Designed miniproteins, single chains. Designs and how they scored, part 85

Each design is a single chain, and the fold is of that chain. pLDDT is the mean over its residues in the fold that is shown.

## One batch from the design tools (miniprotein)

Design m3143
Fold by ESMFold2-Fast:
Structure m3143 (fold): chain A 119 residues (1-119)
Amino acid sequence: MLSPEQKKLLQEAIRELEEALEHLEKLLELIDNNASKEEIRKQLQEVLDELGSALVLAEKAGASEETLETLEQALNHVVEAMVALQNNDIETLRRHVERARDEVEEALRQFREQLRESS
């Protein structure tokens, strides 16, 4: 069972992940609409910062190794998306953004379940 402090940290991690999910969905829209490389790069950086913050909060909250691995995988996909953008590989960019979104959705499900079981 989570402590009140751990529950607060986990709720903060959930908020960061919800914001990251919204930005990842916006990224897919920007890619599909052939937005500028600079606009896409800026949005990828926002997602990196949000996922990094969520990972730190989740670690402090005592999240499971499996959930932390899911977040690390999401971060890795965003980094690979940035590399693809630098190489003008739009297909690879889009695939990594989609995979990051899927990993964030999975992490959100796991955190929400952990909060439910702690009530």
Scores: mean pLDDT 87

Design m3144
Fold by ESMFold2-Fast:
Structure m3144 (fold): chain A 95 residues (1-95)
Amino acid sequence: MIEELKKKYKELAEQANKTGSLDLQLEAAIAMVEGQILLAEEALAKTEDPEEKKKLEEILERLKKALELLKEAKKEKDEEKKKELLEKADEILKE
């Protein structure tokens, strides 16, 4: 599952670079964030440290918020609004 998401991200990223497509960039970003959510959920399931659990829960909330914005961007028909949503999601992920 995680390996399939990594493969999808790599293929979409290569295609986005070749075509310059905003939709392909969004699909690549969605695949990456979905992969990170799975990794964070696995880490949360394995940890017994309450402080580490709290940090992982905060990371998961941030990742899920970014994913929601990216999915909204994919549905948006206005290219300017798509870019704004993508930039907002990227800003959340960089924090």
Scores: mean pLDDT 76

Design m3145
Fold by ESMFold2-Fast:
Structure m3145 (fold): chain A 93 residues (1-93)
Amino acid sequence: SMHDILLEQQRKEMDKFIEDLRKRLEELRKQETDPLKLQNLDLLEQLLEEAEKNKDVGLLIAIDSLLDSLENAKTDDELQKLNDALQSMKNRS
């Protein structure tokens, strides 16, 4: 049925999204020496594992946005605010 085809496509798109997020995390980790950025990457990896386990699309979208924030962060204050947000998200799950 069309419904079954759409569900299979949604699964494939989610799997690809998760894989793309994993690759971004791996590439960022390879180039990173800042301890606070590494801690933020560790929290993002933990949240990604949870999102994959729970098939939580909302959390995957949030992780994508937070990765963009991490990549664009220029100050320790921005990194600390990101860390606080990630800790809060992890503690609610």
Scores: mean pLDDT 84

Design m3146
Fold by ESMFold2-Fast:
Structure m3146 (fold): chain A 47 residues (1-47)
Amino acid sequence: KREEELKKYREKVKEINERMIQTDDPEEARKALEELNRLRKELGKRK
């Protein structure tokens, strides 16, 4: 279960990164960064 979730999150992270690169809107980039931060908390439960 955990391994499958990790694969899905990695794919989502790539998608978010591509969106950030392709968008020239700083606000959209900010939202993408926030989304990425949420994924990091889910994935690694980092301190």
Scores: mean pLDDT 72

Design m3147
Fold by ESMFold2-Fast:
Structure m3147 (fold): chain A 97 residues (1-97)
Amino acid sequence: MEEAFQLELDAGVLLIAAATGRVIAERKYREAEKNGDSKAAELYRKAIEKFNQAMEKAVEAIELARQGKVDEARQKLTEAENLIKEGLKLLDEADSL
């Protein structure tokens, strides 16, 4: 019973992390476009897409946890975490240009 509540909390933390990553990526995307850095802009655009997908999976995890679907919620939580890691990797690649 406590496991479903913990998954909801964990998904909420990932939702905040993904939203924060999206805001950072959107700011960096606008700066790259302003500077004419099309390669960096494309990587930041891909990072925004990954963070948007992560937010969607985190919301799905919260909903499934609230329904007591612990295994399905855990799967969506893992998908959200992996999407955040992919978004962060894209930010790092763009920052290295």
Scores: mean pLDDT 90

Design m3148
Fold by ESMFold2-Fast:
Structure m3148 (fold): chain A 113 residues (1-113)
Amino acid sequence: NDKEIAELLKNLLTALINRDVAAARQSVEELQKLVSPSVAKKVREVLEESIAKLQAGEDPLEVAREAAYRLQVVLQEDATKNNDSEASLRRLEIVNEAMKEAIVPAVEARVQA
């Protein structure tokens, strides 16, 4: 589950970078099935705010970076409520690595362009 959650969050950030709203929505629909209702609600809020920013003409990479930060906060808050600090820290680490895999190549592509 942690690896699947990480892959879906990576897919969400990649979709935001590519301005692919349909792919971003699909990633959140699948993610909702794997997380608590409280986390699912907050992830949907991040998605809708990110889509609104993209529609307002904001930079997709900056939108994805802000989304990544907010998703980290959501997962960290969920971890503190569950009182299983070791399992929660492992999930956060796996998710952070997956989110970096979406962001770093996009930053590098801009430097080359």
Scores: mean pLDDT 81

Design m3149
Fold by ESMFold2-Fast:
Structure m3149 (fold): chain A 67 residues (1-67)
Amino acid sequence: VEELVEQLKDADPAVRYEAALRLGQLGDPRAIEAMEKLDLGGWVQLAVREAIEAIRAGRPVAPATLP
């Protein structure tokens, strides 16, 4: 969880996106708190918000290529 939170700050947007997906898949409440503290802006912030909602809803976070 901590490693994934650090990856959310990575310069590579693909790394940030993967970290958000993995945090959503884990469903750990600590991940929700860590993600809420981050203000990353842009589409990464949207991905983080969707991961938080997925964790709360108990659903898996789908990859972007599967609409």
Scores: mean pLDDT 63

Design m3150
Fold by ESMFold2-Fast:
Structure m3150 (fold): chain A 57 residues (1-57)
Amino acid sequence: MLSPAELEAEISLAFGRIAASLGMLELAIRQYEEAIALAPADSPIAAEARAELERLR
């Protein structure tokens, strides 16, 4: 069961992916950074958000 913070992090990750698909790169980056900040350090959500940020470089 995900904590509320983990759920919010997952939502931020999803919005980041949508923003990236629309070419809104600044918004996508902010959403991925927010997902990392909200997720616990060892969360798979944090790992996915970091991977998405690296793909945009």
Scores: mean pLDDT 79

Design m3151
Fold by ESMFold2-Fast:
Structure m3151 (fold): chain A 70 residues (1-70)
Amino acid sequence: AEFDAGAARLGLRVEDRPPTPEQRARIYAGLQTPASRAAFDAAVAAGWPWRPLDEDSLLGVRTLLRQPLP
């Protein structure tokens, strides 16, 4: 999957495996906040998930993926 492939490629060590389709849907729901959406848009503009991110951008993505749902 697009999101799953991006997470695996970036070597997100928060989890040993890429997010499931269900987890991906929950992450998208979490993007309802302006801050989460801006962070996601910035990562996508940097080429995620199709290109690896630098360490600073990767930290932002990890924070986004760990954000709890409202």
Scores: mean pLDDT 51

Design m3152
Fold by ESMFold2-Fast:
Structure m3152 (fold): chain A 65 residues (1-65)
Amino acid sequence: SAATRERLEELLARQLELNAEQAAVQARVDADPTDEAARARLAALVAENERLTAEIVALERELAA
């Protein structure tokens, strides 16, 4: 459906934002590996990306049906 397609596009756009945030936070960790806040944020972003990927896969299956 068109609504499912729009939702997939929204999630893909969010994943691009998440990847950009991960790159920025990874650079902070690389600059200071003892930055506990940056390390915690990186772990949270990785977990969020995994959840987003699962939602994207589910919507792609729905569109294929």
Scores: mean pLDDT 88

Design m3153
Fold by ESMFold2-Fast:
Structure m3153 (fold): chain A 91 residues (1-91)
Amino acid sequence: AKELVERAEELLREAEELALEAAEAAHAGDYEKAAELLEEAARLAEEAARLYEEAARAGDPEAKEKAEQLREAARRARELAEKLRELAEAQ
């Protein structure tokens, strides 16, 4: 259980770094790059959610809520990435 949470936390740190890079790319007007970075961040958040779901099955009650939050965050990141691609196509 602890090893699953630790790996999930590592993936979340990577996802956070990618989300910051995506914000920088969007600010620079590189919407295609921003979309790609947000999609990768969403993928890492989904993998982290899967690890938290496994930790919850192993008896960590807090991991269940964290997994649900991460699934929602990944969904929103993918929606934002789609909008950014539309902006890139308009350039």
Scores: mean pLDDT 86

Design m3154
Fold by ESMFold2-Fast:
Structure m3154 (fold): chain A 66 residues (1-66)
Amino acid sequence: SALEAFLEGFRLASQGRYEEAARAFERAIELDPRFARAWEFLGGVYRRLGREEEAARYLAKAQELR
């Protein structure tokens, strides 16, 4: 489920595994494109990876869904 993918992403991010966390959050969004929290956390992960342009795009999507 989208929630399960999100929780796996959260777990991976807490371990510093940001590339794997990003893939898990992307899977959550594929399953539920309206999952605002998944877009927000994906943006946070990309920021930690130094990908500011991608981070800004995902954060904007999260704000649209609030």
Scores: mean pLDDT 87

Design m3155
Fold by ESMFold2-Fast:
Structure m3155 (fold): chain A 64 residues (1-64)
Amino acid sequence: MSEEEFEEEVREALALIYVGIGKIDYRNGNKEGAKESYLKAAEIFEELGRTDEAEHYRKLAEKA
């Protein structure tokens, strides 16, 4: 595995962690925390070139 490929895997894992935090915050009524976590996940997906996922989480952040 190249260093670049390893960094992509680490960033993907981090994005999934933020998605999990956002879902927990949203479930607990913490809309502000959910928005922040979804936006961070969206930024990471955008950096990975996963534009569809990035847009999806940006829309979730707007609705939270």
Scores: mean pLDDT 82

Design m3156
Fold by ESMFold2-Fast:
Structure m3156 (fold): chain A 89 residues (1-89)
Amino acid sequence: KLEEAKELLEQGKYEEALELLKDETSAEALALRGRAYLALGKYEEAVRDAERALAIDPNNKEALAVKGRALYELGKAEEALELFKKARE
C-alpha cells in the first residue's frame, strides 16, 4: 500500500494517492499524504499531516521536508530553513 502510494505520487496522481492512504495512520503514510497535499497546493493540509507524522516519528525526513516546503510556500521561510537543515541530518 505504501509502495503503491509512492508510485502514484511519482506519476503525479496525487488525489489517487490520498484516497489510497485515507485510513492509514503510520508516520510514513502521513508523510506521503502531506507530500500529496503539498503537490496539490494545499499547504495547510500538508503542514497538518506532516506534523502528525512528526508526532509519531520526530526524525521522519520526508515529513520534515514536506513541512519545510509547505511553510516556505506559506511565507515562513526562516522556519522552513530550520526544518530543511534537520531533514538533511
Scores: mean pLDDT 82

Design m3157
Fold by ESMFold2-Fast:
Structure m3157 (fold): chain A 64 residues (1-64)
Amino acid sequence: ATPEEAIAAAEEALRLAEEGRDEEARKMMQKAQNLATSAAARGDLEAAREAGRLLREAKEIVDK
């Protein structure tokens, strides 16, 4: 996975959360978290940080 894939997955998770698709959002959040962890392990810290920020916003929406 590329750093761009991690961010894109996190953006999709946030979009699904904002649309009230909580189950799909949670599945995408898990995928984005795995991609962000992989990016961080490769040294792509900026992308991992941005994905983490988007994931925190998605989590706040679905953990209502």
Scores: mean pLDDT 82

Design m3158
Fold by ESMFold2-Fast:
Structure m3158 (fold): chain A 91 residues (1-91)
Amino acid sequence: MSKEEIEEFLKKLGINIDVSKYKKEALEYFVKGLLAWAEGKPDKAIEYFKKAIEEDPSFALAYKYLGELYKLLGKYEEAEEYFAKYKELTA
């Protein structure tokens, strides 16, 4: 999928990011994570969001969604760590 196709898909979900700032592979994993989450597969969503930050550690929004997913699973300590990283990257 092209970066423009990813940007259009994310905008449809209400997610507005500058896709030119991030690695294509990180964006592709991020989209896979969102799709897995929408399909009710939170463990698979976590796997994909972790792959997104592995490809691009500056991908702040992937840390935010990891925090939300860990919070949803009752793993509050891990959720706080991911939210802290998101805050650091967006400060």
Scores: mean pLDDT 86

Design m3159
Fold by ESMFold2-Fast:
Structure m3159 (fold): chain A 70 residues (1-70)
Amino acid sequence: SEELMAEVEVSMEILAGAVALRFGDLEEAKKHYEEAVKKAEEAIKKAKDEKFKEKLEEMKEIAEERIKEL
């Protein structure tokens, strides 16, 4: 489903950001976390399932917090 694909894409961006951060690449980490926020926002606008929206909002908040910690 489009919803499952969006969840996977957001999760992959968060993971990529975390990997970049572990290797000390703050610029790369920031790009991935910003992309995660963007993809989550796009998916939230299209989502009709309340539980799915809540999951996307939580993932967005995780990415935003990680950007603040950079």
Scores: mean pLDDT 85

Design m3160
Fold by ESMFold2-Fast:
Structure m3160 (fold): chain A 67 residues (1-67)
Amino acid sequence: MAEARENLAEATRIALLWDGVSEEDAEKVAQAVRDGASPEEIRKLALDAGASEGTANTIARLAERVA
């Protein structure tokens, strides 16, 4: 459970960086994943950080599997 969430947080950080989000903002979204934020909240945070709809939706769908 915690291990899967940590892996998702790291994957989220990397995906956001590749989508052009700053390292600081990508880390904030990754931290929300570690803290157990809902898939909907993670999607909103990713969009607010400047991620594309596609990236935000992908991360949220992965979060549903560990929630």
Scores: mean pLDDT 80

Design m3161
Fold by ESMFold2-Fast:
Structure m3161 (fold): chain A 76 residues (1-76)
Amino acid sequence: MQASEEELKELEKRLKELEEKVKAADPNDPRYAAAKQYLEQAKRALEAAKKNPTKDNVEAAKEFLDEAEKYLKSMK
């Protein structure tokens, strides 16, 4: 099953928003490294989904974005 162009754009928008939050976050927080790692994985999963929009690639991107957001929220 293929993801829609609209769904991929929403995930890309979410990635950019989380990247900005990481830039504003405290780099000395032990959760900072985890948040950055999950964002990097989300970015790679999104690149894979854009190239091959399978359900697995889209779900991987969503999961990594969810984990990054969870770590960023816990830093507050």
Scores: mean pLDDT 79

Design m3162
Fold by ESMFold2-Fast:
Structure m3162 (fold): chain A 65 residues (1-65)
Amino acid sequence: SLWETRERILAAARELFARHGLAGTTIQDIADAAGVSVGTVYRFFRSKEALAQAVRTEETIEALR
């Protein structure tokens, strides 16, 4: 489903940003780790920065649940 694909992208981005930082991580690296195409990542997130914001926001929401 769309939700499952989005969650896989977020999980891959979170792990790669933790290991390599924002500057050291590419959308291709995230797509490969999530098992999707680069086009699929851009379907959910307009930029690498937007993806980083989504990771931080969802972790904050989870901490408040």
Scores: mean pLDDT 80

Design m3163
Fold by ESMFold2-Fast:
Structure m3163 (fold): chain A 104 residues (1-104)
Amino acid sequence: DLSSLSLALEIEVENEEKKEEALKKAKELGFPEEVIKILENILKNMGPGEKIRVYVDKDGNVAAISISIRGREGHVGWITIGKNGEILAVTGPLAEAMEEAERK
């Protein structure tokens, strides 16, 4: 239930320095290493004007990541994360973008 989640981190990507700031803040918040790896991969492919938001559950565990994807008005991708930092689901335009990024 998204209504039970709290926003822990929000970054708008303006440049490479903002990407580094997002990763530093995520590490300072104590996010699991698997979540940090996911964020690194996402941020590497993000451009100016795109936003990332990380949500935590009532116990402080990362539960979801939302991303505003450039060139896709009104569309947001979601990554649902389990309590051990595992990816449970990827939805929306982000799922397609991640599949294409893994294909050569």
Scores: mean pLDDT 68

Design m3164
Fold by ESMFold2-Fast:
Structure m3164 (fold): chain A 62 residues (1-62)
Amino acid sequence: DKALDGLIKSFAEELGVSPEELSKLVYEETGKSIKEYLLEQAKQGKTPEEILEELKELKEKS
């Protein structure tokens, strides 16, 4: 899924990490793959900006 991969790359750049590091962080904190996590957030009607804010909070907890 190229669109989802592009979004993951964008979030990783904003957080100052690699896409692989972001995937690991989300899995360690939530028990979900980053793709599963993003799809779940999108199902809840969250915007990319709201998802990025949540990812920043997860990074601060690590």
Scores: mean pLDDT 81

Design m3165
Fold by ESMFold2-Fast:
Formats: C-alpha cells, structure tokens, sequence
Structure m3165 (fold): chain A 62 residues (1-62)
C-alpha cells in the first residue's frame, strides 16, 4: 500500500512536469496506461476516479 501510494504521488509529479514541457499527448497515453495498471492491482475507487477525471480534463484541454 505504501509503495503504491508513493508511485501514485511520483506519477502525478511527473505528470505536472510533462504538462509544463508541453508533452500533453504523451502524458495522456501514460495516464491511460497507469489507470489500467491501477485497475489490475485493485486500487481504491477514489484514486481510480481521480485518474479518470485527470484523463477527461486533459482530453478537453486538447
């Protein structure tokens, strides 16, 4: 659980950096892959919802 929480926080930090660099399309693909992995490991629904919302928001911004 702690390891998964750290990976999640690190991924969002990396996502913020990629957005600043204008790599939005690559970041969207990475988010979709990350969501799939979270579903496979049975992550909390609140976390799954947060990632889905981030994906939706990025698609709207493109």
Amino acid sequence: SAERAERTQEFFRELAEELKKGKTIKTLEDLEEYLKRLEEVGADQSLLDAVKEAIKKLKEKL
Scores: mean pLDDT 68

Design m3166
Fold by ESMFold2-Fast:
Structure m3166 (fold): chain A 62 residues (1-62)
Amino acid sequence: PVEMEAQLLGLPRERAREAAEAALRLLKEGHSKEEIVEALQRMGVPREVAERIAEAALRYAE
């Protein structure tokens, strides 16, 4: 799951959950991977971590 990958990238559990939920929500709303990465960065997630979370969300989204 996206949340687990965020935790593996060194995010605290609570922040990983928030980032995963935000990424999945933005995907459901039709946002691109780049837009999701930018949104996660505004939430305080580092770019490299945001990119991996966005990729995980894309992989787990149907």
Scores: mean pLDDT 76

Design m3167
Fold by ESMFold2-Fast:
Structure m3167 (fold): chain A 58 residues (1-58)
Amino acid sequence: SEKIREEALKAIEEGNLEKAMQLTARLIKMGDIGSAAELIKQLVEKGVSLSEIQKVIE
């Protein structure tokens, strides 16, 4: 979980929001809801809509 979280944060920093969303979805599937929630907040702050995030997670 920690390695995936770190990779997702790096993807957000580099502007690769698609990769960050995919890694967030993986964290949810693994049961790491806390890390996923933190990443969702950062994605929303970068301008990604909650609806777009939900489509990737589902």
Scores: mean pLDDT 80

Design m3168
Fold by ESMFold2-Fast:
Structure m3168 (fold): chain A 74 residues (1-74)
Amino acid sequence: MLKPGGKAALLFKIGDKYLAFLIEGDRIVGAISAKTKEEAIAKAKDLGYTVVFEGEADSVEAGLQKARELLAKL
């Protein structure tokens, strides 16, 4: 379970880019895209989100589905 009131990000490599899904509580509230893993982590941190998961997906839609499944288990 994510800490109540915590801000977290789920980072996915999708092809040649990185997408971080922004999480507040049990909800996906937004997303950040970047060309590098370091840039994606830095952008998330600048907005107050801590990257708690790193993975890979074949598409944005597949990444979103994985993020939803992870939230259901957290």
Scores: mean pLDDT 78

Design m3169
Fold by ESMFold2-Fast:
Structure m3169 (fold): chain A 83 residues (1-83)
Amino acid sequence: SLNLSYNNLTGPIPASLGERTDLTELDLSHNQLTGSIPESLANLTNLKKLELGDNQLTGPIPSSLFDIPNLEVLDLGNNQLTD
């Protein structure tokens, strides 16, 4: 599991994070991350929590994120995401 919340991180979420299929939790909330949510995050099939809230993320929410089979918590709030 990876928690980098509250760290003033800038720039985009790297698509290579989708290669870390061992992750059960990914928390990047309360940073200054920009750009779109990478569709590759849907490859994290063991993920139970995806927390990306309170960033500057833009663009559409990838529908493939809703196909993650064990996802219990999805927080995308307080971003600039489109409907």
Scores: mean pLDDT 86

Design m3170
Fold by ESMFold2-Fast:
Structure m3170 (fold): chain A 58 residues (1-58)
Amino acid sequence: MEAIELLKEAAEVGKKLEELGLKEEARRLTQDVESALRAGDLARARELIEAAKKKIEE
């Protein structure tokens, strides 16, 4: 369940990044989060999402 929630958050954050014109950042975020989750690294997935959220908050 948690992995699905993180993927949903990554998709939402990625969509916001695309709206800001950061299309490459959005693509990298989705790919990196998926890779981290496939490796079972939930902490890394959260770290990536939080870093992207901080960019949006600026």
Scores: mean pLDDT 79

Design m3171
Fold by ESMFold2-Fast:
Structure m3171 (fold): chain A 68 residues (1-68)
Amino acid sequence: SRMEKLEKRFEVAIEAAREQGRLELAEEIERLMKEGNYEGAQKLVLEFLSSLPEEERERLLARLQEIA
């Protein structure tokens, strides 16, 4: 379903943030997602993607797009 894919995309982004040592960011994305604030969660995911080195950003973006 659309909701299952959206939730899976956020889970992937949260794990990527944890792998990059961005623990507070990961917790904030997870909190917003659980609260149903998908707009806020999406904004943080986009900011996270923009903060990544080019290679890591492209890899994560590809994983997220595969789920869509």
Scores: mean pLDDT 83

Design m3172
Fold by ESMFold2-Fast:
Structure m3172 (fold): chain A 60 residues (1-60)
Amino acid sequence: ALDGEAMAHALALLGSLERVDPAALDALIAQYARDHGVPEELLPAVRAAVRHMLAHFGSD
């Protein structure tokens, strides 16, 4: 299950980027968290949301 707030952060991150490389995913999420003051408790949920979105956008 995905948290709605984590999904909102994931959408904002992905919306600011044309493309996200999986190898850079952790660094991109960490940078977004620093820029927007995202709590550390949300980081795993944001990572999950970004990966789910990339699976949908990158697959088909």
Scores: mean pLDDT 71

Design m3173
Fold by ESMFold2-Fast:
Structure m3173 (fold): chain A 58 residues (1-58)
Amino acid sequence: MEKLEELGKAAARNAVEAGVSLEEALKKIREGAKEAGYSEEEIELLVETFEKSYKELS
């Protein structure tokens, strides 16, 4: 998935399926996105999409 929203949703699904806590997953996503060169705005969109999707799936 190439869109940040698609990435956030996929990451949320994977985290829920793997039994990763919301807090741990959010930390990993923020760190990984920053290392991958995403902007602050892009990281915020990714995190918001992830958190919303994680809560919907769990």
Scores: mean pLDDT 79

Design m3174
Fold by ESMFold2-Fast:
Structure m3174 (fold): chain A 60 residues (1-60)
Amino acid sequence: LLERAQELLEKLKELAEKGDLEAQRLANQLETLIELYQKDPERYSEILQQAIEEAEKHIK
């Protein structure tokens, strides 16, 4: 889960640097959720998984 989120975050940051505002928003959301998940995995696991799915849809 964490590794997948980190890989998506890198791709979203690259798209954001190219001017993709939606990728920038998704990157900010995913970065925050990664931090929260590392502090409390039980509470944030499902929310992080949902954010990963949304990020993957955007990259397609």
Scores: mean pLDDT 82

Design m3175
Fold by ESMFold2-Fast:
Structure m3175 (fold): chain A 94 residues (1-94)
Amino acid sequence: MMSKEELELEIRLALAQMELSILRKEAEKLIAENASVEELRELAERARRLLEEARRLAEEAERLGDEGTLRQARELAREAEELVRRLEEAARER
């Protein structure tokens, strides 16, 4: 049975997953349109903030013993880190 804290983590995780989806679509658009280094860096900063949130969600899920949320939060962190790397690579190439 989920505690109130576990439910709050699930909601935060769902919102973070939605944000990652939005950031990915924006990244694909900016890369395809050969966007400026400034635009790519701004999106990379947003992706880094999402990575930090994913890491916090993983820490909280681990403390609560919520293995399902922990697994999803770790995957979100991995995907956010890959997005940051991709945006930084695109910024170097322009």
Scores: mean pLDDT 86

Design m3176
Fold by ESMFold2-Fast:
Structure m3176 (fold): chain A 56 residues (1-56)
Amino acid sequence: GVAEALRKARDALAAGRALRNERAIRHAQQGVEAAEKGDAEAAERHVRLASEELRG
C-alpha cells in the first residue's frame, strides 16, 4: 500500500544519502513524491530502481 511504499522510499533515500549514491537518491525521491501523491504503483517502481542502484 501507499504507507508501506512511502516507508520503503524514505529508507532507500536515507541509504542513498549515507552512501552518497546520487542515482539511488534521485529514484528514492521520486518514490517519496509518488507515494505522497497516493500512487503506490509508481512509488514501488521508483523504490525498486533505487534498491537496484544501492545493490550495485
Scores: mean pLDDT 88

Design m3177
Fold by ESMFold2-Fast:
Structure m3177 (fold): chain A 79 residues (1-79)
Amino acid sequence: DVDEVRARARSIVEEARKELGEQFDKVLEIGRSLPETATYEEIEEAIRKALGDELTDEQVKLGARAVSAERALRQIDAA
């Protein structure tokens, strides 16, 4: 169900917004700068390279999940 996927994706994005605070928008900006074909590992690497000194490993992984969730939401809304 598309609505369930959308709800799950929104939940991940909101969790990341609360956990990452000021760095949340920077994480999404990094995600938006990557090609649509970028893998989860490439997204995680890009976040770690840019913000690894400011974020924990758990926060980097949450950021990568949030970027992936935002991408899923854009694909659903474009269909």
Scores: mean pLDDT 81

Design m3178
Fold by ESMFold2-Fast:
Parts: C-alpha cells; sequence; structure tokens
Structure m3178 (fold): chain A 75 residues (1-75)
C-alpha cells in the first residue's frame, strides 16, 4: 500500500532519528546492544511526536514504526 506524504515523512524521520542516535551512542562507547536500545527509544519518541503533529492514528504510527524497525534490523 502506498504511504501518504505524512506517513512517508514520519518513516523517514524515524529512520534518521534511529541512525543518528545509534551513531552517537556508539561514539560514546556503548555496545551494539546498548546503542540499538537507545536508538529505538529515540525513534519511538520521534514517531509519537510526529504522529500527533500529522494527525495520524496510533495504529498508523505503530504500522510505520514496525516497518521502519524491520528495515533497520535487515540493514
Amino acid sequence: MELTPEQKKLREEVIKAYDEAYKEARKKGLSDVQAREEAFRKALTKAIELGKKYGLTDEQVEDILAAAFEERERA
């Protein structure tokens, strides 16, 4: 299913937040596991914020989060 412009923006912002937080955590000397946990927390916070801003339902936000995290687990 094709994402709306708002859903695409949320997905891109969530992925960017994850990548940035992961790199920063690794630079601080955190393990891969710790860095991933911190990155997931940052991505989740961004998704909730943008979901409310764009008027998305909780279900839509959860679906986008699941897809974004699946992409990152495979990357």
Scores: mean pLDDT 76

Design m3179
Fold by ESMFold2-Fast:
Structure m3179 (fold): chain A 92 residues (1-92)
Amino acid sequence: VVAAGVRGAVGAFLGAVLAAEGERAGDAAKAAGGVLLAAGAALDGALAGGGSPLAAAIAAAGALAGGALNADSKAAVLAARAGAAAALAAAA
């Protein structure tokens, strides 16, 4: 459960960072890829944890941390929100 959530959190965090880098570079494809990576990684982590609230919360926390550290980037904030929503939906 915790290990699955942590893997999802790391992937979602990196997705938010990639989204921020894409936006700052003017690379729409990289920014979109970062959002999709954040959502997919958070979802995978939550599902690998059996859809448990703990795994979903850990994955969502990773996505939100990535967005918070890059709050100046709209793409990173979108990636964080998408990742958190995907993880929490998997636990519902």
Scores: mean pLDDT 78

